# Designed miniproteins, single chains, continued (4), part 36

Each design is a single chain, and the fold is of that chain. pLDDT is the mean over its residues in the fold that is shown.

## One batch from the design tools (miniprotein)

Design m13223
Fold by ESMFold2-Fast:
Structure m13223 (fold): chain A 72 residues (1-72)
Amino acid sequence: DEENKKKALEIARKILEKLKKEKEKSAPLDVETNPNLTDPITLEIQELARTKTLEAIKKIEEELKKEVEEEK
């Protein structure tokens, strides 16, 4: 039970880290998904969205790490 829960949280944390890394690396490629939205304002919006998403992912990662630490 407890071991399975810790394993699940660790897997979730790794998925979040992977997603965070993907967002960091793939930020410039967002334009390829929306080629019609390449104007400067759209690029600024995409950059802001990327930054906010990375911050949210980091916060979730920190929560998961603390939860695993407290349950250990």
Scores: mean pLDDT 62

Design m13224
Fold by ESMFold2-Fast:
Structure m13224 (fold): chain A 65 residues (1-65)
Amino acid sequence: MSASELARTITALSGVPLSRRQAQEILDLIRAGASPEEVRDFLASLGVRLSVSQAQALIDHVRSG
């Protein structure tokens, strides 16, 4: 999965547009083995409010593509 694809996925889930740089930071965190809670908390710092289950689904989507 590319940073551009991740940015589109997060925008679709949250309605909040992310830059490619912000999406790359999230992608790097997920690839480094971040937990759903860590991903949720990082996204919250960017203004994106997801549940832990939505963060888990995002992690699974990144790992599958």
Scores: mean pLDDT 83

Design m13225
Fold by ESMFold2-Fast:
Structure m13225 (fold): chain A 67 residues (1-67)
Amino acid sequence: SAGERAARAAEEGARAGGGRLAGLKASDQMYESGAFLGAEQARRAVEAGNGTLGAAGGVASASHADK
C-alpha cells in the first residue's frame, strides 16, 4: 500500500511536470529498486521538510530515475 501510493504519487507528480511518460519512468524506477525503497524515499522527503514532495512524495523517485 505504501509502495503503491508512492509509485502513484511519482506518476502523478511527474505527469504534472513532464507528462505521463516521465511519470511511468519514475514509478518503474521505484519498484525496480524495490517498492519498499520508494515508500521510504517518499517518507524521507517529508522528513526533510519538503511539504511539496508530500503532495507527490514519489516525485523524489523521479530524480533517481535520471541517475
Scores: mean pLDDT 50

Design m13226
Fold by ESMFold2-Fast:
Structure m13226 (fold): chain A 87 residues (1-87)
Amino acid sequence: SAEEERQRSALEAMVRWWGRELREDIENKSPKYQGLSEEEFRELLEKERETLLAMARQLFPDASEENLAAFEAALERVVEEALRLYR
């Protein structure tokens, strides 16, 4: 439906925003991530991922399981990309 398409678009925008913010923070040596081990950085990203997923469920309580699963998978890809950039 048009509603499902709007929800999917909003979730995709949220993923793109988070990926962009993380890339910029890593490239600019943000104090938020300075001095963290890879394990500590992964833990921080996992907490942020869980927060975004919870927020998505609250903002879109009628979102399909398919859209939420796609959103969760996309967030996992953002985490793996951020870890690859964090050297």
Scores: mean pLDDT 85

Design m13227
Fold by ESMFold2-Fast:
Structure m13227 (fold): chain A 64 residues (1-64)
Amino acid sequence: GEVIEVEVTVNLPKSLRSVAKRQAIGEAKKRAEELTGKEVKGVLSVELLEETDTTLTFRVSVEV
C-alpha cells in the first residue's frame, strides 16, 4: 500500500503524552483518508518530533 506521513501538533502538556499520542494517531488517520480517499490499513510508526511545556508534535506514518 501507500505510506502517508502526517505531522500532528497536539496542545496538551507532557503529563498527558499517552493521550496526545492517541489524538495524533486519530488525526493522522483522518488526514490520510481525506487526502487519498482510501481506508487506513494500519499505523506503521509514531515518532515524537518536538516536546514543549504546552505542545507535543508527532510524525505518524500510516498505510493506505
Scores: mean pLDDT 86

Design m13228
Fold by ESMFold2-Fast:
Structure m13228 (fold): chain A 60 residues (1-60)
Amino acid sequence: MEEKIREAIEMVEKAEESELGEVAREIYRKFPELEEVAKIVASSSSKEEAIRRLRALLEK
């Protein structure tokens, strides 16, 4: 799980902010079990917010 979330973070970091919706779809296509992760990316207003929210999922 954590490995897949870290890969999702890398996908967000490599993308442009305008592409967050497409990145969310790519995350869901590659990792269907990461629906929550894809929703976080799609609902975030910036790359920084998306990355911060995803990193929070790695911390318990």
Scores: mean pLDDT 80

Design m13229
Fold by ESMFold2-Fast:
Structure m13229 (fold): chain A 64 residues (1-64)
Amino acid sequence: APPGARLVTVTVKIPEDATPEQIAQAITDALRREAERLGMELVRLVSVKIGKDSVTATAVVRPR
């Protein structure tokens, strides 16, 4: 991993009828918010776990 890089995990509540595009948008928004809170930038998505009514995503972030 790049120096100072870390993993962040977010869980987002998703409507039952959510499209793949809506899920992707919700994950991206949550990960960006967490990265911004840490003063970091989003590097890459590591994993996505889709549940019945929630999605958990893990990504690599690094200092700007």
Scores: mean pLDDT 78

Design m13230
Fold by ESMFold2-Fast:
Structure m13230 (fold): chain A 83 residues (1-83)
Amino acid sequence: SSLLTPEQFEAEVKLAFGEIYLGIARSLERQGRVDDAIEAYEKAIKLYREAAELFEKSGDTEGARIARQNAEDAEKRLEELRK
């Protein structure tokens, strides 16, 4: 079947939740709720990193690359907020 493997499906779900938490983090940051935004960014980063590992295990190198890039972008923003 050309359908996703169970590991690819789990990776896609974690990627989607990472995007949700990234959206929450950006909204909280716009509201000046910096500590809450930091927590939401940390949750997004964790989900993106878990997604990347699952994509790598399933042989989806492109999915893993995208998830890692999303984690790195969120980590850079988190670093700026912690300064």
Scores: mean pLDDT 88

Design m13231
Fold by ESMFold2-Fast:
Structure m13231 (fold): chain A 84 residues (1-84)
Amino acid sequence: SENAEDYRKLAELAEKGASNRELAEALVDIVESRHGKMPEEKREEAIERTVKEIEELKEKLKWKNKDLAELFREAAEVIEELER
């Protein structure tokens, strides 16, 4: 599954200590791969918004990259189960 593979790649990136911006860029890359390329200005706005959302999520839940990696791994497993 391409969707499950994308989430596994996000988990690996988080496990390697990727910054919130690197995670946001990877998420936007996934969106562009499925829905087409955004204009550069809109891509940057999407990245900045995603960074803010990751920061807010980490603050509210007291999460670190390891917790995001676990969430992405779980999402990949759920996607694989739904595709059976």
Scores: mean pLDDT 83

Design m13232
Fold by ESMFold2-Fast:
Structure m13232 (fold): chain A 97 residues (1-97)
Amino acid sequence: SNLEEVEKLAKELLETTDPKEFGKLVDKLVELSKTKEQIEIAVEALGKVIETTTDPKILQATLEGLKKLLKKAPDDIELISRIIGLILRAIGALLDL
């Protein structure tokens, strides 16, 4: 399990303010997130980004990452519902910017 690497990337992603670097970290985080636990860590980090960012490019990268994580998510209704809820919040945040 690459759990420690996923946790490290999630932390680095939350500390990153450059949209281009953020997008690269999102792509890597999505690629490494294979198990339910890894996907939950990635989803939690992206959810926190939605609450704290005002950058539309970071919001767009976050939305794209959540869409990819949704496609990888196991058949877990609670996790799927959380990801869909965050996608809707990211869209709402983009419309308000």
Scores: mean pLDDT 87

Design m13233
Fold by ESMFold2-Fast:
Structure m13233 (fold): chain A 70 residues (1-70)
Amino acid sequence: MKYTLEIELSEAEDGQIVGKFTLKDENGNVVAEGEVVGESEEEVIKKIKAYIENVLKIPLEDVEIKVTRL
């Protein structure tokens, strides 16, 4: 099964990076969404990937990742 992960990165007032993510299935249905905070874009993306793989049990090879920066 193919999924699309859309990540929107922005900076909060305290300097933390905020990543809002939406995971969609092949039909465009939202199957998961959330928000992650970290000290860098790399940390935020890593946390989101870890959530998808370890909590949702979706292999990252089945996920197309799209990152947008605000």
Scores: mean pLDDT 83

Design m13234
Fold by ESMFold2-Fast:
Structure m13234 (fold): chain A 86 residues (1-86)
Amino acid sequence: SLVSKEEVKEIVKKYTGVEISEEQAEKILEEFEKQGGDISDEAIEEFAKRLSEILGVEVSVEQARKIYLELTTEDGIRLIQRAVGL
């Protein structure tokens, strides 16, 4: 993923209030990459379950959807930046 671990940490804190480690951020990026842009309700429910496991706290489907969409947006911005030589 083109999203940084620091961006993942900021996004997770924004939607869950949880401060995560670099290792947790890396695991979240792995799960995001595995999902491959699938935004179906079933895929977001699985992502919420996986986030809950990684964070050790309950993450709602709505929180997971917001996190996934913001990660997707940041990844897209980074792709554009690379294309224009940033």
Scores: mean pLDDT 81

Design m13235
Fold by ESMFold2-Fast:
Structure m13235 (fold): chain A 77 residues (1-77)
Amino acid sequence: MKEIEEKRKRIRELLAEVRALLAEGTPEGLARALELMREIYRILEEMYKLDPEAAEKLVEEIEPEVQANAALATALA
């Protein structure tokens, strides 16, 4: 339970940091945001292995932000 709770909290913290970095509108900020987005993905994958239902629920809650960030990162490539 605590492990899932910690991962959920960390993902939300990382999403807020990514948003702040993207708001800078700099190439350096965008590159750092991409690294943090990869970290979010890794944590989410770990959550899926621990509790798929809890992970799916979190994905539904953060899906718009994750997809928007992924689309922006893809547009930069």
Scores: mean pLDDT 77

Design m13236
Fold by ESMFold2-Fast:
Formats: structure tokens, sequence, C-alpha cells
Structure m13236 (fold): chain A 98 residues (1-98)
């Protein structure tokens, strides 16, 4: 049912924002602006994918969010920023497709 994908999308959007905020706290001012922008794009893509029931896009974004969170927890800020940029690129493709 489509309702399950909405619930997943909302949960992932909350998680993406939390992970993005945590990463931004560890970044310089210039990188922080980029992280905020990328986080907003990822959140928008999650909500659109959830609305359309796009399971494949939701699972791919979940994988990226998990990777960013793991890198942040490991103190690997360079990898976390890089993974978030890749997630934002994928998110832009979802937004353009939906």
Amino acid sequence: EKTLYFGLALSLAVEAKRVGDKLAEQADEETREKIRKNTDIIVKALLLAGEKGDRESLYKLEEFIRGVDEAVRAGDIETAVSLMEEAAKYAKEIIEKL
C-alpha cells in the first residue's frame, strides 16, 4: 500500500535532516551552506518519492543517508561530505524524473 511508502519517506526525511545538521556542525561556514542545500534537496526527493510510491528511489536514498551517518560517527567528515554530494546528485535526478 502507498501509505507504507509515505511513512518510510517521512522517517527518512527526519533522519536525513538530523544527519545533515550533525555533519554541518562539524564543517566550516562555506561547507555548512553546501550541506544545508544538499540536505534540503535530499528531503524534497524523499517526500516526492514517498508520494509517488517510488520504492527504488527510497531505498537508494536510505542507503546514502546510512553511509553519511556512518561516516559522521567514524569522524570521517571528508567521506561524509562526499557521500552527501552523491546523494544530492541522485536526489536531483529523482526530482527531475517525478
Scores: mean pLDDT 84

Design m13237
Fold by ESMFold2-Fast:
Structure m13237 (fold): chain A 82 residues (1-82)
Amino acid sequence: ALERARASDDAEEAIRLADELAQEAAKAYHEDKDYKEAARKLREAAEILEIAAELDPERREELLRAAEALRAQAKELEALAA
């Protein structure tokens, strides 16, 4: 997912990839209780949103705020895994 986002100049594709990863993180957390995998997917989604923010200056602050929220959630899940 991250490599596809980096290769793309399409912010909408990057946002879609980040959403897919966030949904997979939710499954890992809710169904499997795999906090480490959920945190990993959320960090990857945040990184993709940061790429999207560079591609779309009009939504940069919104996308960076969303990325920060995902990184915070990942940190909380990592703490639960420890």
Scores: mean pLDDT 80

Design m13238
Fold by ESMFold2-Fast:
Structure m13238 (fold): chain A 89 residues (1-89)
Amino acid sequence: MPRVAGVAAHNSPELARAAAAFLESQDLTPNDHVILIDAGSTTGAREILEELAERLRAQGVKVELIEVPSLEEAEAYAQKVAEEHRAKA
Protein backbone atom coordinates (compact mmCIF):
# COMPACT_ATOMS: atom_id res chain seq x y z
CA MET A 1 0.00 0.00 0.00
CA PRO A 2 1.24 3.55 -0.64
CA ARG A 3 2.70 5.38 2.37
CA VAL A 4 2.45 9.12 3.02
CA ALA A 5 5.00 10.97 5.14
CA GLY A 6 5.02 14.64 6.11
CA VAL A 7 7.95 16.58 7.53
CA ALA A 8 7.91 20.21 8.74
CA ALA A 9 11.01 22.30 9.41
CA HIS A 10 11.74 25.90 10.42
CA ASN A 11 15.30 27.24 10.82
CA SER A 12 16.51 23.88 12.22
CA PRO A 13 19.08 22.22 9.95
CA GLU A 14 19.50 19.52 12.62
CA LEU A 15 15.80 18.63 12.51
CA ALA A 16 15.84 18.65 8.70
CA ARG A 17 18.85 16.29 8.65
CA ALA A 18 17.23 13.98 11.22
CA ALA A 19 14.04 13.86 9.12
CA ALA A 20 16.09 13.12 5.98
CA ALA A 21 17.91 10.23 7.69
CA PHE A 22 14.59 8.85 8.99
CA LEU A 23 12.87 8.99 5.59
CA GLU A 24 15.87 7.44 3.81
CA SER A 25 15.84 4.58 6.37
CA GLN A 26 12.19 3.73 5.55
CA ASP A 27 12.93 1.97 2.20
CA LEU A 28 10.57 4.28 0.31
CA THR A 29 9.23 3.03 -3.05
CA PRO A 30 7.82 4.79 -6.15
CA ASN A 31 4.31 4.20 -4.74
CA ASP A 32 5.07 6.28 -1.62
CA HIS A 33 4.32 10.00 -1.27
CA VAL A 34 6.49 12.41 0.76
CA ILE A 35 5.43 15.95 1.69
CA LEU A 36 8.22 18.26 2.86
CA ILE A 37 7.09 21.51 4.47
CA ASP A 38 9.36 24.51 5.02
CA ALA A 39 8.13 27.29 7.31
CA GLY A 40 10.16 30.14 5.79
CA SER A 41 13.63 28.83 6.72
CA THR A 42 16.65 31.08 6.10
CA THR A 43 19.41 29.00 7.76
CA GLY A 44 19.91 26.19 5.21
CA ALA A 45 17.10 23.93 6.44
CA ARG A 46 15.22 24.47 3.17
CA GLU A 47 18.30 23.49 1.15
CA ILE A 48 18.51 20.22 3.12
CA LEU A 49 14.85 19.51 2.29
CA GLU A 50 15.43 20.40 -1.39
CA GLU A 51 18.41 18.00 -1.57
CA LEU A 52 16.32 15.28 0.12
CA ALA A 53 13.52 15.88 -2.40
CA GLU A 54 15.98 15.48 -5.31
CA ARG A 55 17.38 12.21 -3.90
CA LEU A 56 13.92 10.73 -3.28
CA ARG A 57 12.64 11.81 -6.72
CA ALA A 58 15.69 10.12 -8.28
CA GLN A 59 14.39 6.89 -6.67
CA GLY A 60 10.93 7.51 -8.23
CA VAL A 61 9.26 8.63 -4.99
CA LYS A 62 6.57 11.32 -5.31
CA VAL A 63 7.77 14.40 -3.42
CA GLU A 64 6.06 17.74 -2.79
CA LEU A 65 8.02 20.64 -1.27
CA ILE A 66 5.69 23.26 0.20
CA GLU A 67 6.57 26.63 1.72
CA VAL A 68 4.29 28.13 4.40
CA PRO A 69 4.70 31.42 6.32
CA SER A 70 5.00 29.94 9.85
CA LEU A 71 5.87 26.80 11.80
CA GLU A 72 2.34 26.69 13.23
CA GLU A 73 0.87 26.61 9.71
CA ALA A 74 3.38 23.94 8.69
CA GLU A 75 2.36 21.73 11.65
CA ALA A 76 -1.36 22.28 10.91
CA TYR A 77 -0.86 21.40 7.24
CA ALA A 78 1.13 18.26 8.09
CA GLN A 79 -1.56 17.11 10.56
CA LYS A 80 -4.34 17.76 8.02
CA VAL A 81 -2.55 15.72 5.34
CA ALA A 82 -1.87 12.88 7.80
CA GLU A 83 -5.53 12.79 8.89
CA GLU A 84 -6.79 12.84 5.28
CA HIS A 85 -4.51 9.92 4.45
CA ARG A 86 -5.61 7.95 7.55
CA ALA A 87 -9.28 8.61 6.72
CA LYS A 88 -8.74 7.00 3.30
CA ALA A 89 -7.10 3.91 4.83
Scores: mean pLDDT 69

Design m13239
Fold by ESMFold2-Fast:
Structure m13239 (fold): chain A 132 residues (1-132)
Amino acid sequence: SDADLVARLAAVLQERLGLSPEKARKLATLLVETRKNKPRGEDPRALASVEGLTAILAGISPFNSRAKDGQKAAGVWLYLAASLPPEELAALLGISLETARAMSLTARTILKVAGFTLEELREGVLRLAERL
């Protein structure tokens, strides 16, 4: 369920980024709520909105002061998919390991094409969480 996904996301955000329980819950809620359409099947592109992905691919930071919630969520999802071991991503999303590997590869490819490093995205996620 969405509530179960929020709880799993909040736990990962606390463990990986050192966020407080309150900030981790708020960020996890944003990630789930901005996903208005449930992913169809095992499509690795379903992690982020088309608008958010288009902005990132154009080299626009998903964490800039004018970014919409969907763009911010896209940045956080790409960071998680690119940074988590595939086994942890699979457990987080309730998907197969094969799908998680495809999502991880897709996220890393998007970041490389856009010219963003994992470190830059991590810093952006932390700055976003500070504002919650």
Scores: mean pLDDT 79

Design m13240
Fold by ESMFold2-Fast:
Structure m13240 (fold): chain A 66 residues (1-66)
Amino acid sequence: MKIEIREEDGLYRATATRGDEVYVVYAPDKELAEQLAKLALEKGGKEAEELVELSRLGFERRKAAA
């Protein structure tokens, strides 16, 4: 399992990789980004896809409000 965290446009992007699974999540702080990335790997499938999409929409909304 590998989790990489990067700062992107005032938010944190976490990329979680385990075997063939890759999930990208966004959060306002580094700790939350790491926790969401771990949760995506734990849930997998549809729940992980929904979590990724919600985090992406939040990121886009913050950019549009700037």
Scores: mean pLDDT 76

Design m13241
Fold by ESMFold2-Fast:
Structure m13241 (fold): chain A 67 residues (1-67)
Amino acid sequence: MGTATLTVSGTRLGATAGPVEGLTEEMEHNVPDTTESWEDDGVRVSVSYTGPYGPSSSVADVRQLPV
C-alpha cells in the first residue's frame, strides 16, 4: 500500500488577492506524480502530489476554493 501527500492550494486574483490554506491528506491512487493548475473566475488553483501514486480526479470536488 502506498502513502502520499496531496496538497491543494489556490490564490485569488484581482480585488481580493490572497492565498488559501493547503489541504494535506494521505491518499493512494494509480496516477504518477503530477501537478495540475488552472484558473477559474479570478482564482488560480494548483494541485500537487508527492508519493508513489498521484491524486484522483475527485480531488477537484473535495472542496470549493474561494472565488
Scores: mean pLDDT 43

Design m13242
Fold by ESMFold2-Fast:
Structure m13242 (fold): chain A 68 residues (1-68)
Amino acid sequence: MSKEEAIEAVKRVAKENPGGEKPAPESTLESLREAVEEGDAETAESIARQMLKEGANGEELIKAAEEG
C-alpha cells in the first residue's frame, strides 16, 4: 500500500489509543518510519499499537510516520 495509507493507519490507531506522554524510543520510531516509507500499513499499525500500549505519545508517533 501507499505511504499515505500507512500514515492514516497510524493516525487512526493513535486516535483510538491516545497513549501517554512517554518518549518513544528512537529505534522504534526509526522502524515505524521505514514501515511507512515502504507503504507497509500493517507493520506501521502494529508498531504504533505496541508503542501506545507502552504509553508512548500518540502525536510523536504520528509525526514519525509522516517523516517515513
Scores: mean pLDDT 76

Design m13243
Fold by ESMFold2-Fast:
Structure m13243 (fold): chain A 68 residues (1-68)
Amino acid sequence: MSPEQRQVQGAADAILDSVRAYARQGRLEEARYLIELMREMLAAETDPESKAILERTIREMEEILRRA
């Protein structure tokens, strides 16, 4: 991966961990806010590999929130 793609992966992983923590604590508004931020990042992204990382992470976050 490029340095830029590694940066996106790192950011996605950190946000996903935060969403997991918020969902477990019942902080669904904070979890939704982070998912919204990730969707904005995806909308601005032009690199296909980075888009794939963001799309996969958004799906994981939505699944976590749905089960919370």
Scores: mean pLDDT 85

Design m13244
Fold by ESMFold2-Fast:
Structure m13244 (fold): chain A 76 residues (1-76)
Amino acid sequence: MVSELAAESTAMAILGNVTGDVETMVERYDRFVAEGKEEYVSPAVLRTVAKYRTGAESARLEARAAAKRAAAEAAR
């Protein structure tokens, strides 16, 4: 939902300020995926991680972000 995505985006910004690096966000994303919680990762986080991945992995993360965005659009 939009409210959930907004809350996650805010949390990501706060965590970024505390850690000061993108690697911490990437590590948290990897843990979420390993725990089967990829559905709780916001499109913004997926796009950020995609920028620090290469080739096919970057494209896959961009596609996931686009799919989540499309699902949110469909809920209009």
Scores: mean pLDDT 62

Design m13245
Fold by ESMFold2-Fast:
Structure m13245 (fold): chain A 81 residues (1-81)
Amino acid sequence: SSELERARMDAVLTVMMSELDYMLRLARRQGREDVARRIEEVKREFERLYEEYKKSTDLQKQREILERMMELLDEVAELVA
């Protein structure tokens, strides 16, 4: 059902946001203010993209949004590595 699909997507988003929060906390503990600032920007963009994802009725556009969200997570992972 659409409700179950939405709940599963919300769970995935929750995990991704938790990963971003963990990386942000790690960057701050390391005194990497430049990295922490970038992660905050990525978190805001991630939330914006998720709102666009929920409003989209086009499967291709939804895929492009998900791909961009994955790119942002990869960018943050590279910054904290």
Scores: mean pLDDT 79

Design m13246
Fold by ESMFold2-Fast:
Structure m13246 (fold): chain A 56 residues (1-56)
Amino acid sequence: SSAVEKLEERLAAAEEALAKATGAARLVGQHELDILREMLARAKEDEALAEEILKE
C-alpha cells in the first residue's frame, strides 16, 4: 500500500543515514529507526485488518 511503501522508503533512508552517522547523531538515528519500525509494523497490521474487513 502507499502508506506501507512510504514508511519502507523512509526506513531505508534512515538506515542509510544511521550507517554514516557518528557519536550523538547515531543515538538520534537509532531512535528514529525504532519509531519508523513501530510505525511500519502498525501500518502493515492496519492494512491486513482492512483487507480482512473488506472480505465477505
Scores: mean pLDDT 81

Design m13247
Fold by ESMFold2-Fast:
Structure m13247 (fold): chain A 86 residues (1-86)
Amino acid sequence: SDVESLSAEEIRKELRAVIDSLGLSEEEYREKLVEQARKAKENPELVSQEDIEKVIEDGKKAIEIARKLKDEELKKLFEELLKALE
């Protein structure tokens, strides 16, 4: 996928740009994503099981990228998202 072709630094830059565009802190963005994931899990009619499984797979890959980056905050973000979806 296009995301898999990006360098780790480019992924971090894109994530920062998204957070900044929303006017949120990194902590607020993390909490908002976790809440949205929980709401999606509580409303399975709005999100297919295949879409949830795809997000879980992509999230596991993101954790591995964050681990290689030694970015503990990015790793925590995706670990919390996966826990909310599982």
Scores: mean pLDDT 67

Design m13248
Fold by ESMFold2-Fast:
Structure m13248 (fold): chain A 60 residues (1-60)
Amino acid sequence: METVVVRGLTVEQQIAYALRAIGEFPDMEVKLLPGGLEITYEPSPERDAFVEELKALGAA
């Protein structure tokens, strides 16, 4: 199990990605943080790709 915190997200990005996570990965735990998301998940190529997409978004 991995836990990742992604910062630098807008409110729209937080909502969009939280909804995507719940819809695509219902076993993924997502917590809303001020300006970010905390995601706890079991590693898989699909979940790892989603988390890397979020990290790239937060770095922009």
Scores: mean pLDDT 81

Design m13249
Fold by ESMFold2-Fast:
Structure m13249 (fold): chain A 110 residues (1-110)
Amino acid sequence: SEELIEKFKKELRHFIDLLTKSAEALVADESLSDDLKMGILEALALMSLTVLAQELRSLGTEDGEKLAEIVLEMAREIAAVFEAGRAAGESPMDIAKRMVAVIERTIKSI
């Protein structure tokens, strides 16, 4: 339904805000290594998307299944962003910006 899609887009925008604030908080924490900051950010992002996909499937609707598949595709792209970012020596904040771009692209495609 249009209402479900609208709610989904709102949840993704909220997820962007939470990821950005989490990345900023992790970057500011001088007690953590960059590798650990990266691992925490990746775990938060992928676990959050996995939970969202399961919630969408639990609706038992065709729209819920389609949106869950979109979330899982977005999770695969985000995992690839982390792998590429580690290989390129990108900061946790640079990777967070690339994740935000993936999520924003997903919102525009729906």
Scores: mean pLDDT 87

Design m13250
Fold by ESMFold2-Fast:
Structure m13250 (fold): chain A 120 residues (1-120)
Amino acid sequence: VSGELFTQLAAYLLGLAAQPSARVRVEGNTITITAAETPATRALMANALALAAQSPDISAELDGGTLTVTFSDSAVEKYPEAVELLKRALLELDRMRDAPREERVALANIAVGEIARLVG
């Protein structure tokens, strides 16, 4: 996986997790995001799925309102700090689900910028 592809995928995942209906689960290298099906969440999920399909290091599956993304051990070894930051930011957005939209969007944007820096 390239740093650009990883950053773009992270942006879609964080954008999805910042939606008010979103729920996040992280199990090892697998991230599951469930959200109400709106035009915005469908677009974010479809774009994440399409990006994941471009790399053998990332698998993604979409089932209705649930997007599941798994990073291979190779992807984690290449970008360990970025993968851990992505996981932490997604879980923090899940914790902040009742926080104002502006605060959730700010966290997502900060996380995307930091991930871009880490994958350079």
Scores: mean pLDDT 89

Design m13251
Fold by ESMFold2-Fast:
Structure m13251 (fold): chain A 70 residues (1-70)
Amino acid sequence: SPLAAQAARSEAGHAEVRKLAEFYKNKADKLKKDDPSKKDEINTYEGMAKVFEKAAAIAEASAAQRRAAL
């Protein structure tokens, strides 16, 4: 996604991508409590959270492999 690509380029760190995952997860959770009828918006935020979470996990795994090889 464009937002994930921008975060990775500007911050060059998996930490910012992890923060975006948490942000969208919290936004989806809040919307489920405040207005559960907005299913499309909830699904969009949950989807974004999963995309960023997966991207962060891949970046973290790659960093761990590099450290283990040293």
Scores: mean pLDDT 74

Design m13252
Fold by ESMFold2-Fast:
Structure m13252 (fold): chain A 74 residues (1-74)
Amino acid sequence: SQLSQIQANGQQLLDKVRALAKREGLSDAEIQKYIDSGDLDALPLKAKIALLDWVAEKRGLAQEDLEAAKQRLR
């Protein structure tokens, strides 16, 4: 079903973000905030940029929106 595909894609993002952030000492709550709102404050800069690329691919973000988000982090 479409819901199963959406959940699978969300789980892949969640697994990658949590694994990376746990190594950097971030909490699950901060990681969830990033996933739910796109708030990047909880992640290291390099991780934020890498995950923005992945999120843009999964959510179909326009290239200009992705570039604007990356510039906002610098």
Scores: mean pLDDT 60

Design m13253
Fold by ESMFold2-Fast:
Structure m13253 (fold): chain A 59 residues (1-59)
Amino acid sequence: SAATRAKLREILETTPVGGLAAALREELGLDASFFGHLLARAGLDRSRWFPAAEALLAE
């Protein structure tokens, strides 16, 4: 759990937007629908991505 959260945060803070969907899929098994929902909630504001991702995973 803590290691997964740390990896999620690292990906969302350090990966270029064009590589983000692939990184989420390869490292955490999160598919393109997850990335779509993330963008729908947070837009392109990186500071909102980690809280939005945690909220999505809590559903």
Scores: mean pLDDT 79

Design m13254
Fold by ESMFold2-Fast:
Structure m13254 (fold): chain A 75 residues (1-75)
Amino acid sequence: SVSQGNQYFNQGRYDQATQYYNQSTDVFSRMRGYIVNLIYQGRYDDARRAAQSMLRSSNQRVRDFAQRVLQQISR
């Protein structure tokens, strides 16, 4: 579930978050899984660039996720 993936992401449990995002059929949830996996691997610069690209989306949910990613990797 994407909702479960979001809960694990917010808890800093990036490996579990990636597993739940990858179970989704929608492209955005797979993109979430990709970015969260970059964070899990310590690839913060790649995750930051991906999140910054997502901030340009017309979709508020995409932008909200991007803002959460940037907040998490800045901690």
Scores: mean pLDDT 77

Design m13255
Fold by ESMFold2-Fast:
Structure m13255 (fold): chain A 71 residues (1-71)
Amino acid sequence: MLDAGKAIENVKKLKNKDGTVTLEQIREALREAGASEEEIEKILAEVEKRKNKDGTATLEQVIEAIAEVLS
């Protein structure tokens, strides 16, 4: 079962110097936190709706995507 707190901490560790994360980094963080492939794909779809023009996401956007899927 996905540990949302662990997923957020994993994203914080993987984030780039500018504070953004790529979709691939988010996928890795979620997988390490115990997310199923179905949960990962749902969260990434929600991140895709919120992502920046360069394809990266902020930590806040990732938290919002996780909250949407787990609600």
Scores: mean pLDDT 78

Design m13256
Fold by ESMFold2-Fast:
Structure m13256 (fold): chain A 87 residues (1-87)
Amino acid sequence: AETVPVKRRDLTPEEVQALVDELEKEGLSPAEIAWRIAEAAFERDPDPSKPQVGLTLEEKDAVLDELIAEGRMTPRARAVYERWRAE
């Protein structure tokens, strides 16, 4: 393989559905749940040798919006986001 397979975690549809269900039970808004899922899909395993600079809500939204506009979002991440927008 050309790339190192430790950058992103491919969430299974079942894992995504379970996360959505649990977050919905927590009483989070649809937008908040979508952002949480996006965060999990985007930043899988940060380098422990580097400071944890998590994405802000604005940065997450901007990244998602940009990827959607460019049509470059991963199939799974896009499906999760669109699914959540539809509900």
Scores: mean pLDDT 54

Design m13257
Fold by ESMFold2-Fast:
Structure m13257 (fold): chain A 84 residues (1-84)
Amino acid sequence: MKLSEEQAEAVRELAEAAHAKDEERFKRALERLKRGGVPEELIEAAVRAGEELRSPFYLALALRELEKGEVPDIDALVAAEAAA
């Protein structure tokens, strides 16, 4: 799947809002993604990345794949972060 720059920005905002526990920012990003027709699978992966990854570095790795419209292996990133 290919995301527009606007969709990629909204995915990043959703993950960062989930990580920061910013409910209003999360809601706005989620509405943008649903309106833009972004697959639920990618939206779910962005939420999981923000909630489960603690380090800004590992969150950035997940965001790199999400911004491309690819679902990152969140479980592998969580395991790598725990081992670091």
Scores: mean pLDDT 82

Design m13258
Fold by ESMFold2-Fast:
Order: structure tokens, then sequence, then C-alpha cells
Structure m13258 (fold): chain A 95 residues (1-95)
């Protein structure tokens, strides 16, 4: 089933810098695509074209630093953390 995420106000503000009309409920793929564009626009990603999943992202001062507990992550690490966050929230909604 398609999981819709409800980003908090801080994450939604980040997403809306890239897409001002972004809905309050997004799929994981939509959220990750908008986050990638945000990091590219802000120069916060050290993109590795040969292995994009190894690209280093600077989370310093973003809500994602609080969510991950890290100031720098790879794109793969960020994707795994967000995926786990989605999975844990789905289990809470089913209880």
Amino acid sequence: PLSLLLPDEKLLAIIREVRPDAPEALTLNELMSLLLQYFLDKGRIDLIPEDPGKSVIDLSGTPLEELTGKSKVTWDELTEIITKYVQENREAMLV
C-alpha cells in the first residue's frame, strides 16, 4: 500500500521552498525527491555521480539533524532513516 507521510511544519517548510504548492501528505518517493532538490539548491550535498547513494549531505541546522542525530549522512543513510521512521509510524497507526 502507498504510505502517505505527514511532515512536521519544519520539514514541510523545507519542501515548500522547492515546491510551494506541496500537499501536507506525501509519498516517501515524493518526499525524498523534494529533499534531494532542496539539498542541491542549497549546496548541501556533495554529489557523487558514479554512486549517488554515497553522496554526503550536510544536515547541520535542519530538522533532519534532530531526526537523524547526525550533522552529516550519506543519501543511502538518510533514505534508510526516513524509511524506518515511516515504518514505525505505520505500526503506531495500526494499533
Scores: mean pLDDT 73

